# Ledger of designs, part 82: designed miniproteins, single chains, continued (2)

Each design is a single chain, and the fold is of that chain. pLDDT is the mean over its residues in the fold that is shown.

## One batch from the design tools (miniprotein)

Design m6836
Fold by ESMFold2-Fast:
Structure m6836 (fold): chain A 80 residues (1-80)
Amino acid sequence: TFSSMFLQDARSTGEAGVQGVRDGEDAEVQLRLVRQTADSMKTLKDQHKDDWGPTMDYGVEYTERAGREVEEIARRQKER
């Protein structure tokens, strides 16, 4: 249940961030939100190593990939 909730939150935040910048939302704000989610997932992994499962690992990787995608969109926006 908790692992599924974390994975769903990771996906929702990542997808919202990418779609948000495409819809004209502030790329810096979206990047910050996605990065905060990724950092929170990493902190949870470090604090709960004994209870950590593959689903949560997938969530961390997903948020990191989404963050990189938002970062690339933000970079291109800064280039005009």
Scores: mean pLDDT 70

Design m6837
Fold by ESMFold2-Fast:
Structure m6837 (fold): chain A 85 residues (1-85)
Amino acid sequence: SMEKAQALKRAVEEAADGLSSQLTEEERQLVYETLERVKKAKTVEEVQDIGRETIERLKELGASESLIQAVEDLLNQLIEAKRLE
């Protein structure tokens, strides 16, 4: 369902905005760049590839385990939204 996919994407963007005040400048930039890349992705596989790269880069930046888990949860929601399209 396209409507359900759009609602889920909106919820993810709102959740990311809620996290932004707790992120470093580099972490915030990476998260928003990831959301923009996901918007341009045409397949579920592309979203999964973007997700893997994002988590790897967050680990390289020294992101906390709690932040990595929160971003993984958002990425899983974006993958589900793409499947609903």
Scores: mean pLDDT 83

Design m6838
Fold by ESMFold2-Fast:
Structure m6838 (fold): chain A 79 residues (1-79)
Amino acid sequence: SQQQFEQQIRQEWAAIFEQSGHPQYLQEAQRLKQGQPLSPQARSSLETGLRIRIIGAEIDGDAGEVARAQQELQVLQQL
């Protein structure tokens, strides 16, 4: 479902922030897991990463990854 997809994406984004090891992003990871709003910087970083993923997937001809990254971008815009 859309709700399950959004929950999964929040957890995946949180894992990315946790893997960064940067204190500011560790806090943002916790906010994502708690359903709290992200900082403008964290939102911007995620948006940039997603747009890069879309471009890379388009270059690779990976329609499935393009579609997934676009869905993640839509979730981010609703957050």
Scores: mean pLDDT 84

Design m6839
Fold by ESMFold2-Fast:
Structure m6839 (fold): chain A 68 residues (1-68)
Amino acid sequence: MAEIEKLIEEFLKAPKSEREQLKLEISDLIAKKMLETRKANPDDKELFTKLSAELFKKFMEAVREYEG
């Protein structure tokens, strides 16, 4: 979680030239965290869905704020 939040903060402060790379890194890290959560909690689909929604919502809000 803290690693994703740190990358989002770096994305918001980043120059345009680094923005696309940071988007990819954040997306990849979210995907890895979701996979880890799924492996640790295979029977808890609701936990996976909630975590996924919150992480993507936070990232998309950051992208919207930067581009708005």
Scores: mean pLDDT 73

Design m6840
Fold by ESMFold2-Fast:
Structure m6840 (fold): chain A 77 residues (1-77)
Amino acid sequence: MLSLEQVEKNIEEAEKLVREAEKSGDPRLITAAAISVVGSLVDIDLSDASEEQKKELRKRVEELLERVKRIMKESEE
């Protein structure tokens, strides 16, 4: 199982990728951000975190997923 610490670091990395994708609009960064965000959801479920902690982490990742979806729509135009 992944540790809570590892999951938190993975989410922080996803946040960085989302910020860079928003800033640049680069399709490579958008793809990397999308993969990282989706991977973070899987990591949360596989973690040894409490259900309360998983709920908070999922909420954070859901916000990141919405940001990625917005960037993807903007990049299609």
Scores: mean pLDDT 81

Design m6841
Fold by ESMFold2-Fast:
Formats: C-alpha cells, sequence, structure tokens
Structure m6841 (fold): chain A 57 residues (1-57)
C-alpha cells in the first residue's frame, strides 16, 4: 500500500544515513550535522508511526 511504501522509504533512508554516519571520519562537520538533523527528523517520523500503531493495535 502507499503507507507501506512511504514507511519503507523512511526506513531505507534511515539505514542509509546511519551507514553514512558510521563513516563520519570522511564527512565534514557541516555534513555530519546535516546527517544528524535528517536522522533526528526520520526518528521522529518513525516514532509517530509507532505511536499510531500502538493506538490501533
Amino acid sequence: SGMDLQLQRTIEEFIQLEALRRRRDELTPAQRRAVDERLEALRKQLREETKRNQENS
């Protein structure tokens, strides 16, 4: 479904950013901040989905 595709994209992006963060020694401080900010936004998105599922399941 559309919801599953959006969630999958969010999870995939999260995994890619976590992998990039593990290569932090290859990133500039500005790039590391951008990765951290994006990861935080994705974590919030995933928490919202989890909370909604807790209410429905």
Scores: mean pLDDT 75

Design m6842
Fold by ESMFold2-Fast:
Structure m6842 (fold): chain A 85 residues (1-85)
Amino acid sequence: SAASGIASAVKSILGASDEVYKKIRELAQKKVDEANALLQQGQAEGDRLAATVGEAAGQAKREQARQQYGQMIREAFKEAVEIAK
């Protein structure tokens, strides 16, 4: 999962202790769950726009949702690094 990936990467890079790793994993899981919820909402809105406005609008919204997801995952990684310091 993205949460496991973030926690493992931070542990590997910074040599975090098992206790710090657990904190990072819990934070990453919360942030990834939030990001996934927003991604699903954005994709559903994109599908609605495709049906009501047109396929181009739906596709643009779905791509925007994927970009926002990626940004949220990057922010989760930055926060995990701060905890590991």
Scores: mean pLDDT 80

Design m6843
Fold by ESMFold2-Fast:
Structure m6843 (fold): chain A 70 residues (1-70)
Amino acid sequence: SALVEELVEALNNQDLVRAYRLLQRMDEAQLREALARVDKEKARPVLEALSLIHPDPRVRELLREYLASL
């Protein structure tokens, strides 16, 4: 989906603001698909920040799970 591709681009470019906004519009399946496609090293700083600050606890839990697998 276009939304998944946009999130992958935002995370790989370390665009925290864009990633934050996109996550508000995504379901769990879309988020898991995006996380499978990101560059782990490039995305890491933004994913670490979002795991702490994002208002949706489900998003924070998924991001913490993903980061623990790195």
Scores: mean pLDDT 86

Design m6844
Fold by ESMFold2-Fast:
Structure m6844 (fold): chain A 72 residues (1-72)
Amino acid sequence: MEEELEKRLNEAVERIQKLIDEGKTVGEIYREFARIARELREWLKERGYSDAEINRFLARLAEKVEELLEKK
């Protein structure tokens, strides 16, 4: 993954971790995740990433978010 993509992935994970630390409900966390995923999809699409690359990136993000939720 490109350095910028890894940075964006880590920033998204940190945003979700902050919500967990603030005691947000799982439903609120999923709503924010959906918003982040939409923002990232549009950003990647604008930069010319393929649907396959975008889907792979968002799948990695979803996996990391599920790992965080399983620990809480």
Scores: mean pLDDT 80

Design m6845
Fold by ESMFold2-Fast:
Structure m6845 (fold): chain A 72 residues (1-72)
Amino acid sequence: LKAGFHAVTVAEGGPKVVEDEETAKKIKEELEKLGIEVENIKVLVREDTTEEQKEAIVQAIIDGYKVDKERQ
């Protein structure tokens, strides 16, 4: 498979970590809906991270901010 061959030559045997702008945008939008201002959010995920894993990360971050706001 072409993808497998390219992964070996490009990745040099290591897992790839990429910046996920879409996940960062989702987190920003959800936090803004809750009235929470954030200056910078940067989300780094492995290239092979699944949609379900990304959703779990988003939910965990949002829930963390919600708990912090409720404690005020």
Scores: mean pLDDT 64

Design m6846
Fold by ESMFold2-Fast:
Structure m6846 (fold): chain A 95 residues (1-95)
Amino acid sequence: EKPLLLAFYARLLEKAGEHEDAEALRQAIRTGVITPEARKALERAHQILKENWEKYVDELKERWMSAGYPKEEVEKRIQEHKERHEKLVEELLAD
């Protein structure tokens, strides 16, 4: 779902120290509306993700495994997450 993708990107932006952009994505989750600020934040988050994908994946694996998810489920979720990201970002930026 688009709200889950936006929440993921908001966390990514927070980790990068881009708190204003993270808040723009959280506003988009609450209202269901992609503002110009939220669109800019999505583009930034997507670029950061592409540049730091391996490090982000390692952090996600550690987090989900510590939450009790089995390794094979975590790996499947990461792959699905990547595919969903590309599709949903394309759809969101097309507006």
Scores: mean pLDDT 75

Design m6847
Fold by ESMFold2-Fast:
Structure m6847 (fold): chain A 106 residues (1-106)
Amino acid sequence: LEFPITLSKAAYYALLIAAELVKKHNLTTDEQIRDAVLAAYKVVKDKVPEGTVVITEGEYWAMVAYLKSKEIVDKLIKYAKDVEAGKLDPDQASPELVKEAEEIFK
């Protein structure tokens, strides 16, 4: 993983909300982590302003400390990039996780 990491604002906010879903529900599998990112992105993509955010190495390690897993953080960033690039369809997100993401975003 190369720093700094640049994400769109939508992908960045989706990453933060997905991290909260991962922590709240103890999500560990690749499918669960991907689903959390898709759900979060579906909620935020039309609600955040255009632009980009830079994730510093310090912010990255703060996320690793918060989730206690470098592997999970790396997957969250990968899926945030993939959904923003149109490689993943946010409409395929679990309705239950979309509802939870909406509650976190409010």
Scores: mean pLDDT 86

Design m6848
Fold by ESMFold2-Fast:
Structure m6848 (fold): chain A 94 residues (1-94)
Amino acid sequence: DPELQEIAERVKKLYPALKEYLKKHNPEFYEKLESATIDELLASDNIEAVLLALYRAIQNNDVEAFRKAVEKLEEIVGKTPQEVLDLLEQALLG
C-alpha cells in the first residue's frame, strides 16, 4: 500500500524529533510512553502515544498494529493521517 508506506517513512523520520522534544520539555511523560505496551499506547487518546505505537509497529514489522494505530490517529484528530503528519512535521521539523 503506497499510502501506508508513505506514512511509515514519515513516522520513521518524525518520531526521533518528537522523542527529543519530549525528553527536553516533558521527560516524565516520555518515560511513561517508553514503558507502555503498544496496546496501552493505542488505548490512549494522546497523539504522541499513537505516534510511538506507529513507530514500534514499524520496528516490529507488525502490519496489524500499524493499521490500528493509523485508525486511532484519525479517530483522535478527525483528520487524515497525512494531514496530521504535515502539522507535526511543521511543528517539530520546520
Scores: mean pLDDT 82

Design m6849
Fold by ESMFold2-Fast:
Structure m6849 (fold): chain A 95 residues (1-95)
Amino acid sequence: IEELIEKLFDEDLEVVREAAEKLTELPEFNPEALKALIGLLNDPDPEVRALAARTIGRLGAKFGQTDVIPTLERTLSDPSPIVRAAAREALAAIA
C-alpha cells in the first residue's frame, strides 16, 4: 500500500495510472490512499488531476465515501476540460 502511494507521485504517468488502478482493487478502504489522491488534484499536470478525479470517484462509489463529493464538485471548476469531464464522471459514479 505504501509502495502504491509512493508510485502516485512518479514522473511516469503510466506508473501513476497503474498505482491508481491497483489502489481501486484493494478490498478495504484506505484513508491515506484517498488523501494522496486528493493531493494529486492540485498537480500541475491536467492528466494527473484527471486520473486522480476518476480514481477518487471509483473509490467513493466502491466504499460509499460521499465525503469526496464536495472535493469533486470543486474540481468541476478546474481550468482543464479533461479534468472537469473526469469530475463529472466521478460524481455520476457516486450518485
Scores: mean pLDDT 80

Design m6850
Fold by ESMFold2-Fast:
Structure m6850 (fold): chain A 55 residues (1-55)
Amino acid sequence: MKLTEIPGVGPELAARMEKAGIHSPEDLLKLSEETLVSTFGLSRELARTMLAAAR
């Protein structure tokens, strides 16, 4: 499954994540909500939604 298949992940966000070494939903699941908020500038609600969808 590609990062862009996760609800709320657009092509620009996916590209930034891939440049940071996050290539799959499994890689995304290794991150905390706090890391997604602080590093990628996401809201906590969006970060939580992404992590739930990546499971």
Scores: mean pLDDT 76

Design m6851
Fold by ESMFold2-Fast:
Structure m6851 (fold): chain A 70 residues (1-70)
Amino acid sequence: AKVTATFESEEQAEKAEKALTRLYLEGVEILSGSYDREKLKLTVEVKDKENAEKVKKALEEAGAVDIKIE
């Protein structure tokens, strides 16, 4: 599953990256991540939809907007 999110600022994106690192250490199966700084867009690939929902919640708490699970 793939999760995409946009942010209003780089500070929010950095907060999200720290939250994702914490989730990875807590056992959430994050396969890959990429960040487009110019678009303030983060793309995270995870093993399944359950892990995608956990990532989505962390991104929402970091202030992400327009979050999609694909």
Scores: mean pLDDT 80

Design m6852
Fold by ESMFold2-Fast:
Structure m6852 (fold): chain A 82 residues (1-82)
Amino acid sequence: SLKEELEREIEELEEELKETDDPSRRLGLEVLILYYRSLIKNIEELEKNKDLAGLLMIEGMFRGRVLRREEAERLAKEILAE
């Protein structure tokens, strides 16, 4: 799942941060770790609410594709279509 992937990414970023001496790179890593932790919290809330469109939007954003809410809702309906 995206959540498990983000948890692994955070672990790898924390390991890199431990070995990084450059202040600019350290700041970038810390910001990215905070961002990914925020995404995990959002994913957990969306899963609780069964918001498939919201989950698709977060996954799209993580993969570098920004989905509009309307596009994500259409995709969710297609996935759930019998």
Scores: mean pLDDT 79

Design m6853
Fold by ESMFold2-Fast:
Structure m6853 (fold): chain A 71 residues (1-71)
Amino acid sequence: GQTPLHELLLTLITTLSTMSREDQLLYLRFMAGYFRSRGHDRVAEVLEEGVRSGDFDGTLERLREIAREEE
């Protein structure tokens, strides 16, 4: 089966939290495309906005909220 969205989001949050700001930007760009391709449009939009704004801390908070809702 597919990995649950909640598990994918926890992995994303953990990975981003260990990265430099420069690496976070690249990772967010790649992951936005991944989530969009999987039909997780809300997650993709949050990641795309994070790339556009540079607000990585706000992006992590929004991802935690989505992960909590998918629990």
Scores: mean pLDDT 81

Design m6854
Fold by ESMFold2-Fast:
Structure m6854 (fold): chain A 100 residues (1-100)
Amino acid sequence: SPVIEVLKEFYEKAIELLKEAFRNGESLEDFLAKFQDIVNEFREKLLELGVPEELVDAIASDVLNTLKEIAERYKRGEITLEEAIEALKDFYDMLIDALK
């Protein structure tokens, strides 16, 4: 499914940004800005595939809120990199199941 391929690309980019932020001690604000850029790219690709705009907007909102929660917990030192990756993997699996 082209939608599943877009979700996989999103997941891989999000994991890469998490690892980069851990290495560089990036600010929460810069981290969230980079996540917003990925979410915007993801939204546009889903729209190009003919996914209804209302559904794309709902998914993009859920994705951004989940990433913000993970990023905030990471910056507070409440979770490790491994836990952040696992949380993102679990969310990705839920999205795949919802969009099958």
Scores: mean pLDDT 79

Design m6855
Fold by ESMFold2-Fast:
Structure m6855 (fold): chain A 62 residues (1-62)
Amino acid sequence: SEEARKMAEEVKEAFRKAVLALSEGNIDEGLEYAEKARKLANELISKFGQEEADKLLDELGV
């Protein structure tokens, strides 16, 4: 679904920001983005199921 894809893209963006912040030594910001990514991924799984969530996140390289 288009909604599931948009949510997966939000997970990817939050994860990307977490990795970038951690690589720059900004631990607090990195952990905050990692928590946002986790919450968004859990919401994606809850709404669309584990299998669809895994497929979309794999396609996006998360």
Scores: mean pLDDT 85

Design m6856
Fold by ESMFold2-Fast:
Structure m6856 (fold): chain A 100 residues (1-100)
Amino acid sequence: MKEEKKKRIIDFLDELIKYLEELAKQSTDPEFQEELKRIIDLLKKMKEAVEKGDIDSAIQYLDEVIEELKRLAERYPQYKDYFDGLIETLKEIKEELKKL
């Protein structure tokens, strides 16, 4: 069960990273691309921490991702619904990480 939850979190992070990398490639806004790159870098660090069982570091990176997504949602209102939904999903992942 704990191992299955860990794999589910890792799989979600892999898909999210791929999606955000594609979103950055499709964007014509260099500032938006840089903000997405920072979030992607944090998600990659979070994934590595989860894989190593470093739950405290994983939660720290997740909290940083949530704060960056909140700023991004305010700066890019056209993506607000997507980023707000993602923040709620990440909050659920935080609760799952606390159970590992």
Scores: mean pLDDT 86

Design m6857
Fold by ESMFold2-Fast:
Structure m6857 (fold): chain A 62 residues (1-62)
Amino acid sequence: SAAELAARGRALLEEAIRLAREGRVEDADKMGKQGYLLLMEAGEEAEALRLAARLREAISTA
């Protein structure tokens, strides 16, 4: 379901942000891309863009 895809995508992007803050940038980027795609597929474009922006910020400050 779209709700299940959104929940999975959100969890992946939030975990990616955590990994980026821990300096695990390569793992964060890979996981974040997967999460972003799932949120986009679920129709949660605004949330996907918001979390992707947070991930980019976390990576650039790692």
Scores: mean pLDDT 87

Design m6858
Fold by ESMFold2-Fast:
Structure m6858 (fold): chain A 71 residues (1-71)
Amino acid sequence: MARREELLRRIRELLEERIAAADAPEEEKQRALALLDGLLQELRENTTVEQLELVVRAMETEETTDEDYPA
């Protein structure tokens, strides 16, 4: 089953959310989004499902938002 794809989607959502919420110039956000696509491809090829689950857990536990709630 596509467990890997599900985890990669979750990682993408978390990273996109952090980039969008960052108080950074548009140029920097655009660069980050471009790097994100390459990062996700590397994760897809070079990580196990178990490692991806750990990454998602770590990102979710370290996630802080000031005014909105992530979901």
Scores: mean pLDDT 73

Design m6859
Fold by ESMFold2-Fast:
Structure m6859 (fold): chain A 76 residues (1-76)
Amino acid sequence: MPEVERLIEEIARKIAESVGENSIGPLREENQKAVYEVLTERLREAVRELKEKKGLSDEEILEKLKEAKRNAEENS
């Protein structure tokens, strides 16, 4: 579902940006990229687990991701 992937990427980007703000010089971009890649993979795994193990619908997953995005934006 394209909307789920979009939200995963947006959440990971917001968190990675926050991490980057506390990094110095050339390590900033490397740290932001590493955090983004790790978070996107973990969020995709979490979505898969919620769908397969807990039987959540795509709509329920979308609502959880929207809440997570709001929390990430507030903490950034």
Scores: mean pLDDT 74

Design m6860
Fold by ESMFold2-Fast:
Structure m6860 (fold): chain A 85 residues (1-85)
Amino acid sequence: SKEEEVKKLADKILEATKKWVKENTSLSPQEKRDILDDAITLANALKATGDIDESLRIVKEEREQQARIDANAAKLLAEAMKATS
């Protein structure tokens, strides 16, 4: 079925990403972790939904949420640094 094909695609994406990250020596350890985390999020969404478009929407929303968290953390750090100067 189409849903089964999408779920199989999840495993293929994850394995391909793991291999690419392992072979790519230009990436920092943090960049490798971030890329793998993105691939895991996408693979999980594909397995849960069985739909490519819905899975991409979920990944986009998760990425936007993480960007907001990171921005808030950066603001808190900047304020803390000002308070100690």
Scores: mean pLDDT 78

Design m6861
Fold by ESMFold2-Fast:
Structure m6861 (fold): chain A 62 residues (1-62)
Amino acid sequence: MIEVEVEYKGYRFRVRIDGTEATVEPIGEVTEESKKAAKELEEELNARLKGLAAQAEALAAL
């Protein structure tokens, strides 16, 4: 598991990566805007991680 703090759209988030799953949580005061930004970042990270896993599977099929 990897845990890092990042800044996205002016908000701070804690990102946790376990295998191919990423979870994003707002740090400090939680607002509707910070929740939306966390969801966007989480979706983007999960899409990238799943894309990398699919590429590795395709290479193994060669």
Scores: mean pLDDT 76

Design m6862
Fold by ESMFold2-Fast:
Structure m6862 (fold): chain A 90 residues (1-90)
Amino acid sequence: MSKKELLEEAIKLLRKAAEILKEKDPVTAELLEKTIKLIEELVKEGKLDEALEIIRSAAEFLIEYAKQKNDEELLKLAEEILELVEQAEK
């Protein structure tokens, strides 16, 4: 998978996380949606490394959030996003 394809897949998973959060925590979902929009703008501008750093931060935030809420579904999703980030950094 190319770096861009890995980033696009990570964005899809972030959107899925935002949809899950919208039902449980609308405020956190809105913040994540704003972050996703910024990531998409960076990808469109070819700023893939900057987009990758923001995705990493979002994934790390979601891992900690999911652990605090004991949300195994969100934790698994956040870990999948982080794995895509790690692959893109190779």
Scores: mean pLDDT 86

Design m6863
Fold by ESMFold2-Fast:
Structure m6863 (fold): chain A 55 residues (1-55)
Amino acid sequence: TPEDAARAAFLAGSQAIAAEALEKVKRGEMTRDEALAYYMRQGKALFDAYDAAVA
């Protein structure tokens, strides 16, 4: 269903953002606080995309 596809996309996007943020922190390219801020910004975009897809 469209809802199942939207959920799968949300979960995949969340995993990718988390993995990217953790890798950047590990490499010293981003602080933990910067990674948290990045994750929150990207998380909002993912929720907005999910809401639009299931509306």
Scores: mean pLDDT 85

Design m6864
Fold by ESMFold2-Fast:
Structure m6864 (fold): chain A 100 residues (1-100)
Amino acid sequence: MIKIPEEAMALLSPEEQKLLEELIEVVEKELKREKDPNKIETIERALLGVITALLSFHEGAISAAQAVAILETQAATLEKLGYTELAKVAREIAALVRSQ
């Protein structure tokens, strides 16, 4: 299981923590089924992009608008590859950031 440091998770709201844990579970499920190394790399990079955007927003490094733009870009990339469930969770995270 992909582990996010407890210190990083403590920066997130309970709702964001829940959605991020859901995103990680869906990623791990897809990675167990995927055999194409290029698709594996794309999924992993999208997950890192979501985590980095969310943490950077909560650390004050980027604005909510910038974080939402990054999250929506990652969601669009995942949706284009057919990872509709991953894209949906990424957009739900973007909606939470936008509501703050």
Scores: mean pLDDT 81

Design m6865
Fold by ESMFold2-Fast:
Structure m6865 (fold): chain A 95 residues (1-95)
Amino acid sequence: MLEEILRRLEEIERRIREAVAAGADDEEIRELLIEGVLLAAEYVRLHPEELGPESNETARVAREIAEHLESDPEKALELAREYAEKVVAKLQAAR
Protein backbone atom coordinates (compact mmCIF):
# COMPACT_ATOMS: atom_id res chain seq x y z
CA MET A 1 0.00 0.00 0.00
CA LEU A 2 2.58 2.64 1.02
CA GLU A 3 4.97 1.75 -1.85
CA GLU A 4 2.06 1.97 -4.32
CA ILE A 5 1.07 5.42 -2.99
CA LEU A 6 4.69 6.68 -3.23
CA ARG A 7 5.07 5.31 -6.77
CA ARG A 8 1.82 6.97 -7.90
CA LEU A 9 2.78 10.23 -6.16
CA GLU A 10 6.18 10.32 -7.95
CA GLU A 11 4.42 9.60 -11.26
CA ILE A 12 1.85 12.37 -10.72
CA GLU A 13 4.56 14.87 -9.71
CA ARG A 14 6.47 14.07 -12.91
CA ARG A 15 3.29 14.41 -15.00
CA ILE A 16 2.52 17.80 -13.41
CA ARG A 17 6.01 19.09 -14.24
CA GLU A 18 5.70 17.81 -17.84
CA ALA A 19 2.23 19.33 -18.26
CA VAL A 20 3.40 22.71 -16.94
CA ALA A 21 6.48 22.67 -19.21
CA ALA A 22 4.31 21.75 -22.23
CA GLY A 23 1.81 24.56 -21.55
CA ALA A 24 -1.10 22.21 -20.85
CA ASP A 25 -4.58 23.54 -20.04
CA ASP A 26 -5.16 24.85 -16.50
CA GLU A 27 -7.89 22.22 -16.05
CA GLU A 28 -5.47 19.36 -16.83
CA ILE A 29 -2.89 20.74 -14.38
CA ARG A 30 -5.61 21.24 -11.73
CA GLU A 31 -6.82 17.62 -12.03
CA LEU A 32 -3.25 16.30 -11.66
CA LEU A 33 -2.66 18.55 -8.62
CA ILE A 34 -5.87 17.31 -6.95
CA GLU A 35 -4.87 13.66 -7.49
CA GLY A 36 -1.33 14.32 -6.27
CA VAL A 37 -2.26 16.14 -3.06
CA LEU A 38 -4.91 13.53 -2.17
CA LEU A 39 -2.29 10.77 -2.62
CA ALA A 40 0.14 12.77 -0.46
CA ALA A 41 -2.59 13.08 2.20
CA GLU A 42 -3.03 9.28 2.27
CA TYR A 43 0.75 8.92 2.71
CA VAL A 44 0.71 11.44 5.59
CA ARG A 45 -2.24 9.65 7.21
CA LEU A 46 -0.24 6.38 7.21
CA HIS A 47 3.17 7.89 8.15
CA PRO A 48 2.72 11.41 9.61
CA GLU A 49 6.16 11.53 11.28
CA GLU A 50 8.08 10.88 8.03
CA LEU A 51 7.13 14.11 6.21
CA GLY A 52 7.68 16.62 9.03
CA PRO A 53 6.38 20.21 9.19
CA GLU A 54 9.06 21.64 6.86
CA SER A 55 8.30 19.41 3.86
CA ASN A 56 7.38 21.11 0.58
CA GLU A 57 4.07 22.99 0.13
CA THR A 58 2.31 19.84 -1.15
CA ALA A 59 3.25 17.94 2.03
CA ARG A 60 2.02 20.80 4.26
CA VAL A 61 -1.36 20.91 2.50
CA ALA A 62 -1.47 17.10 2.50
CA ARG A 63 -1.18 17.15 6.32
CA GLU A 64 -4.21 19.46 6.57
CA ILE A 65 -6.20 17.30 4.12
CA ALA A 66 -5.19 14.14 6.05
CA GLU A 67 -6.91 15.54 9.18
CA HIS A 68 -10.24 15.48 7.28
CA LEU A 69 -9.92 12.17 5.38
CA GLU A 70 -11.55 10.13 8.18
CA SER A 71 -14.04 12.70 9.56
CA ASP A 72 -15.08 14.70 6.48
CA PRO A 73 -13.91 13.38 3.08
CA GLU A 74 -15.95 16.07 1.28
CA LYS A 75 -13.94 18.74 3.13
CA ALA A 76 -10.72 16.91 2.20
CA LEU A 77 -11.69 17.12 -1.49
CA GLU A 78 -12.56 20.84 -1.14
CA LEU A 79 -9.12 21.51 0.39
CA ALA A 80 -7.48 19.60 -2.49
CA ARG A 81 -9.37 21.73 -5.03
CA GLU A 82 -8.40 24.96 -3.21
CA TYR A 83 -4.74 23.88 -3.24
CA ALA A 84 -4.88 23.09 -6.98
CA GLU A 85 -6.47 26.47 -7.77
CA LYS A 86 -3.79 28.34 -5.77
CA VAL A 87 -0.95 26.44 -7.47
CA VAL A 88 -2.43 27.08 -10.94
CA ALA A 89 -2.76 30.81 -10.10
CA LYS A 90 0.90 30.92 -8.98
CA LEU A 91 2.03 29.19 -12.19
CA GLN A 92 0.09 31.71 -14.32
CA ALA A 93 1.56 34.64 -12.32
CA ALA A 94 5.12 33.27 -12.78
CA ARG A 95 4.79 33.22 -16.59
Scores: mean pLDDT 74

Design m6866
Fold by ESMFold2-Fast:
Structure m6866 (fold): chain A 69 residues (1-69)
Amino acid sequence: SAEEAARRLANATTPKEQADAGDELVRELGLTPEQTAEAVRRAIEKLGGEASGPDFQRAVAEALLELAR
């Protein structure tokens, strides 16, 4: 369920866990590839062009949740 995916994402402590939980949340929320790409763009904007690392993974996860609102 979307609630379970969001809970798993909130409890993810490693970049891999965050990425896996984020991917599951995208599927549960029915986000399109275009919406997922938009979340990535927003994360890149927030980080001033950085597109890798743990901070980037967290920013993508947060952007995915915002797009689902």
Scores: mean pLDDT 73

Design m6867
Fold by ESMFold2-Fast:
Structure m6867 (fold): chain A 59 residues (1-59)
Amino acid sequence: SDQALVDSLIALADRFYKEGRYDAAIRVYQAAIDLAKQAGLTDQANRAEKRLKEVEKEK
């Protein structure tokens, strides 16, 4: 399902962030946001956007 895929992308981006791979984390969070918006998953989109902003502060 789109929900499961979005959640998987957020989890992958979280792992890249934990590894200090900020550019990879940003790219995967952006993909999760785009998919969540297309699927109407507003809560998941907002969660990914909040995490993306946190990663951008580390750069």
Scores: mean pLDDT 85

Design m6868
Fold by ESMFold2-Fast:
Structure m6868 (fold): chain A 68 residues (1-68)
Amino acid sequence: PLEEQEAEKKIPLLLQELHQVDPEFAELLQRLREEDKLSTLAFADAIQEYLNDPSNEQLKQTLQNLAA
C-alpha cells in the first residue's frame, strides 16, 4: 500500500530523531517490528506520535505491554 511505502521512507529519519530523544524506546519499537508484533505503519505512527508528545506515558506503556 502507498501508506506503507511513505512510512518506510520516513522511518530512517524518524528513528534517528527518536534515538536522540529516547534510545530505549527506539530499541523497543525496533524489537517489536522485528518480531512482527508491530506493523510498518504502526511503527512509523508510534515514532511520530511520541516525537510530537514525548510525555505520553500511555503510548509507552501500551507498547511495553505488547512486548511482554
Scores: mean pLDDT 75

Design m6869
Fold by ESMFold2-Fast:
Structure m6869 (fold): chain A 75 residues (1-75)
Amino acid sequence: EEVEKLKKEAEEYEKMANFLTQSVEGLRAGAEEAAKRDPEKAERLQRTADMVSQAADEYNKKAEELRKKAEELEK
C-alpha cells in the first residue's frame, strides 16, 4: 500500500512534468512563429518556456525520488 501510494505520487509528478514539457514545446514553437512578426513576443515566450522547463525538471526529479523510495520498499 505504501509502495502503491509512492508510485501514484510519482505518476502524478510525471504527468505534471509531461504536461509542462508539452507546454514548453508549444511555447518554443510559438516563439519561433512570433520571431518573424513580433521579436518582443518571441523573447517573452522563450523566457516563459525556460521557466516552465525548469519546473518540469523539478517535477521529474521529485518523481524519480519517489520511484526510488518505492523500489527500495519492494526489496
Scores: mean pLDDT 83

Design m6870
Fold by ESMFold2-Fast:
Structure m6870 (fold): chain A 100 residues (1-100)
Amino acid sequence: MKEEVEKLIEEARRRALAIVHAVIDDPALQARVDALLAEAAKTLLEIALKNKVSPEELRKHFEDIVAVMVGRVLAALREAGAPQAVIDALEAYLREVGLK
């Protein structure tokens, strides 16, 4: 159902935000991450709705959705020259959830 899909994508965005903010102390990088995650969530919601992904399927892949969002942020932070400790922490998270 559309409303449940929207809620799950928003929950994934909030969890990705919490993960990334835990390793970033720079307010400018935090603001950039907020914008990137909002955009990623909109894109993923559009894809899920077009493909009629069920709420049950999203729940089964919830960790993967969070990891995709974190991975997108990691790529952008790497391009921006973020501190290596931040990059390493996010890469470690992605390895733990099975995405490299």
Scores: mean pLDDT 81

Design m6871
Fold by ESMFold2-Fast:
Structure m6871 (fold): chain A 107 residues (1-107)
Amino acid sequence: EVNGQLLDYNLLANSTDPAVQKVVAFLDALKEGDYDEARKLFSAIQNDPQAKELLIQVLKTQAVAVLGDEAALELPDETILNAVEHAINNQVPLFAVLEETLAAYKK
């Protein structure tokens, strides 16, 4: 939650909401290194406004948790989406891209 509550990925993983299920499936595909499936799911998410907004919120929240820097919440939505695109296209860990992106943003 952007109001100072962190989104719990485990709660999202148990959701029956189709938009939430798309986001969970996408994150699972990235975790498994299935970049072809991640690409298909990311394209579907970008065409679903509810899933797109949820993905951005989840990634900002997870970036705070993983990187330990609340400035990740200040990253523009387009910057988060570009980091995802870079991770998929170059088959690199998403949070490594987000760490470099956040460091560049803070300059």
Scores: mean pLDDT 76

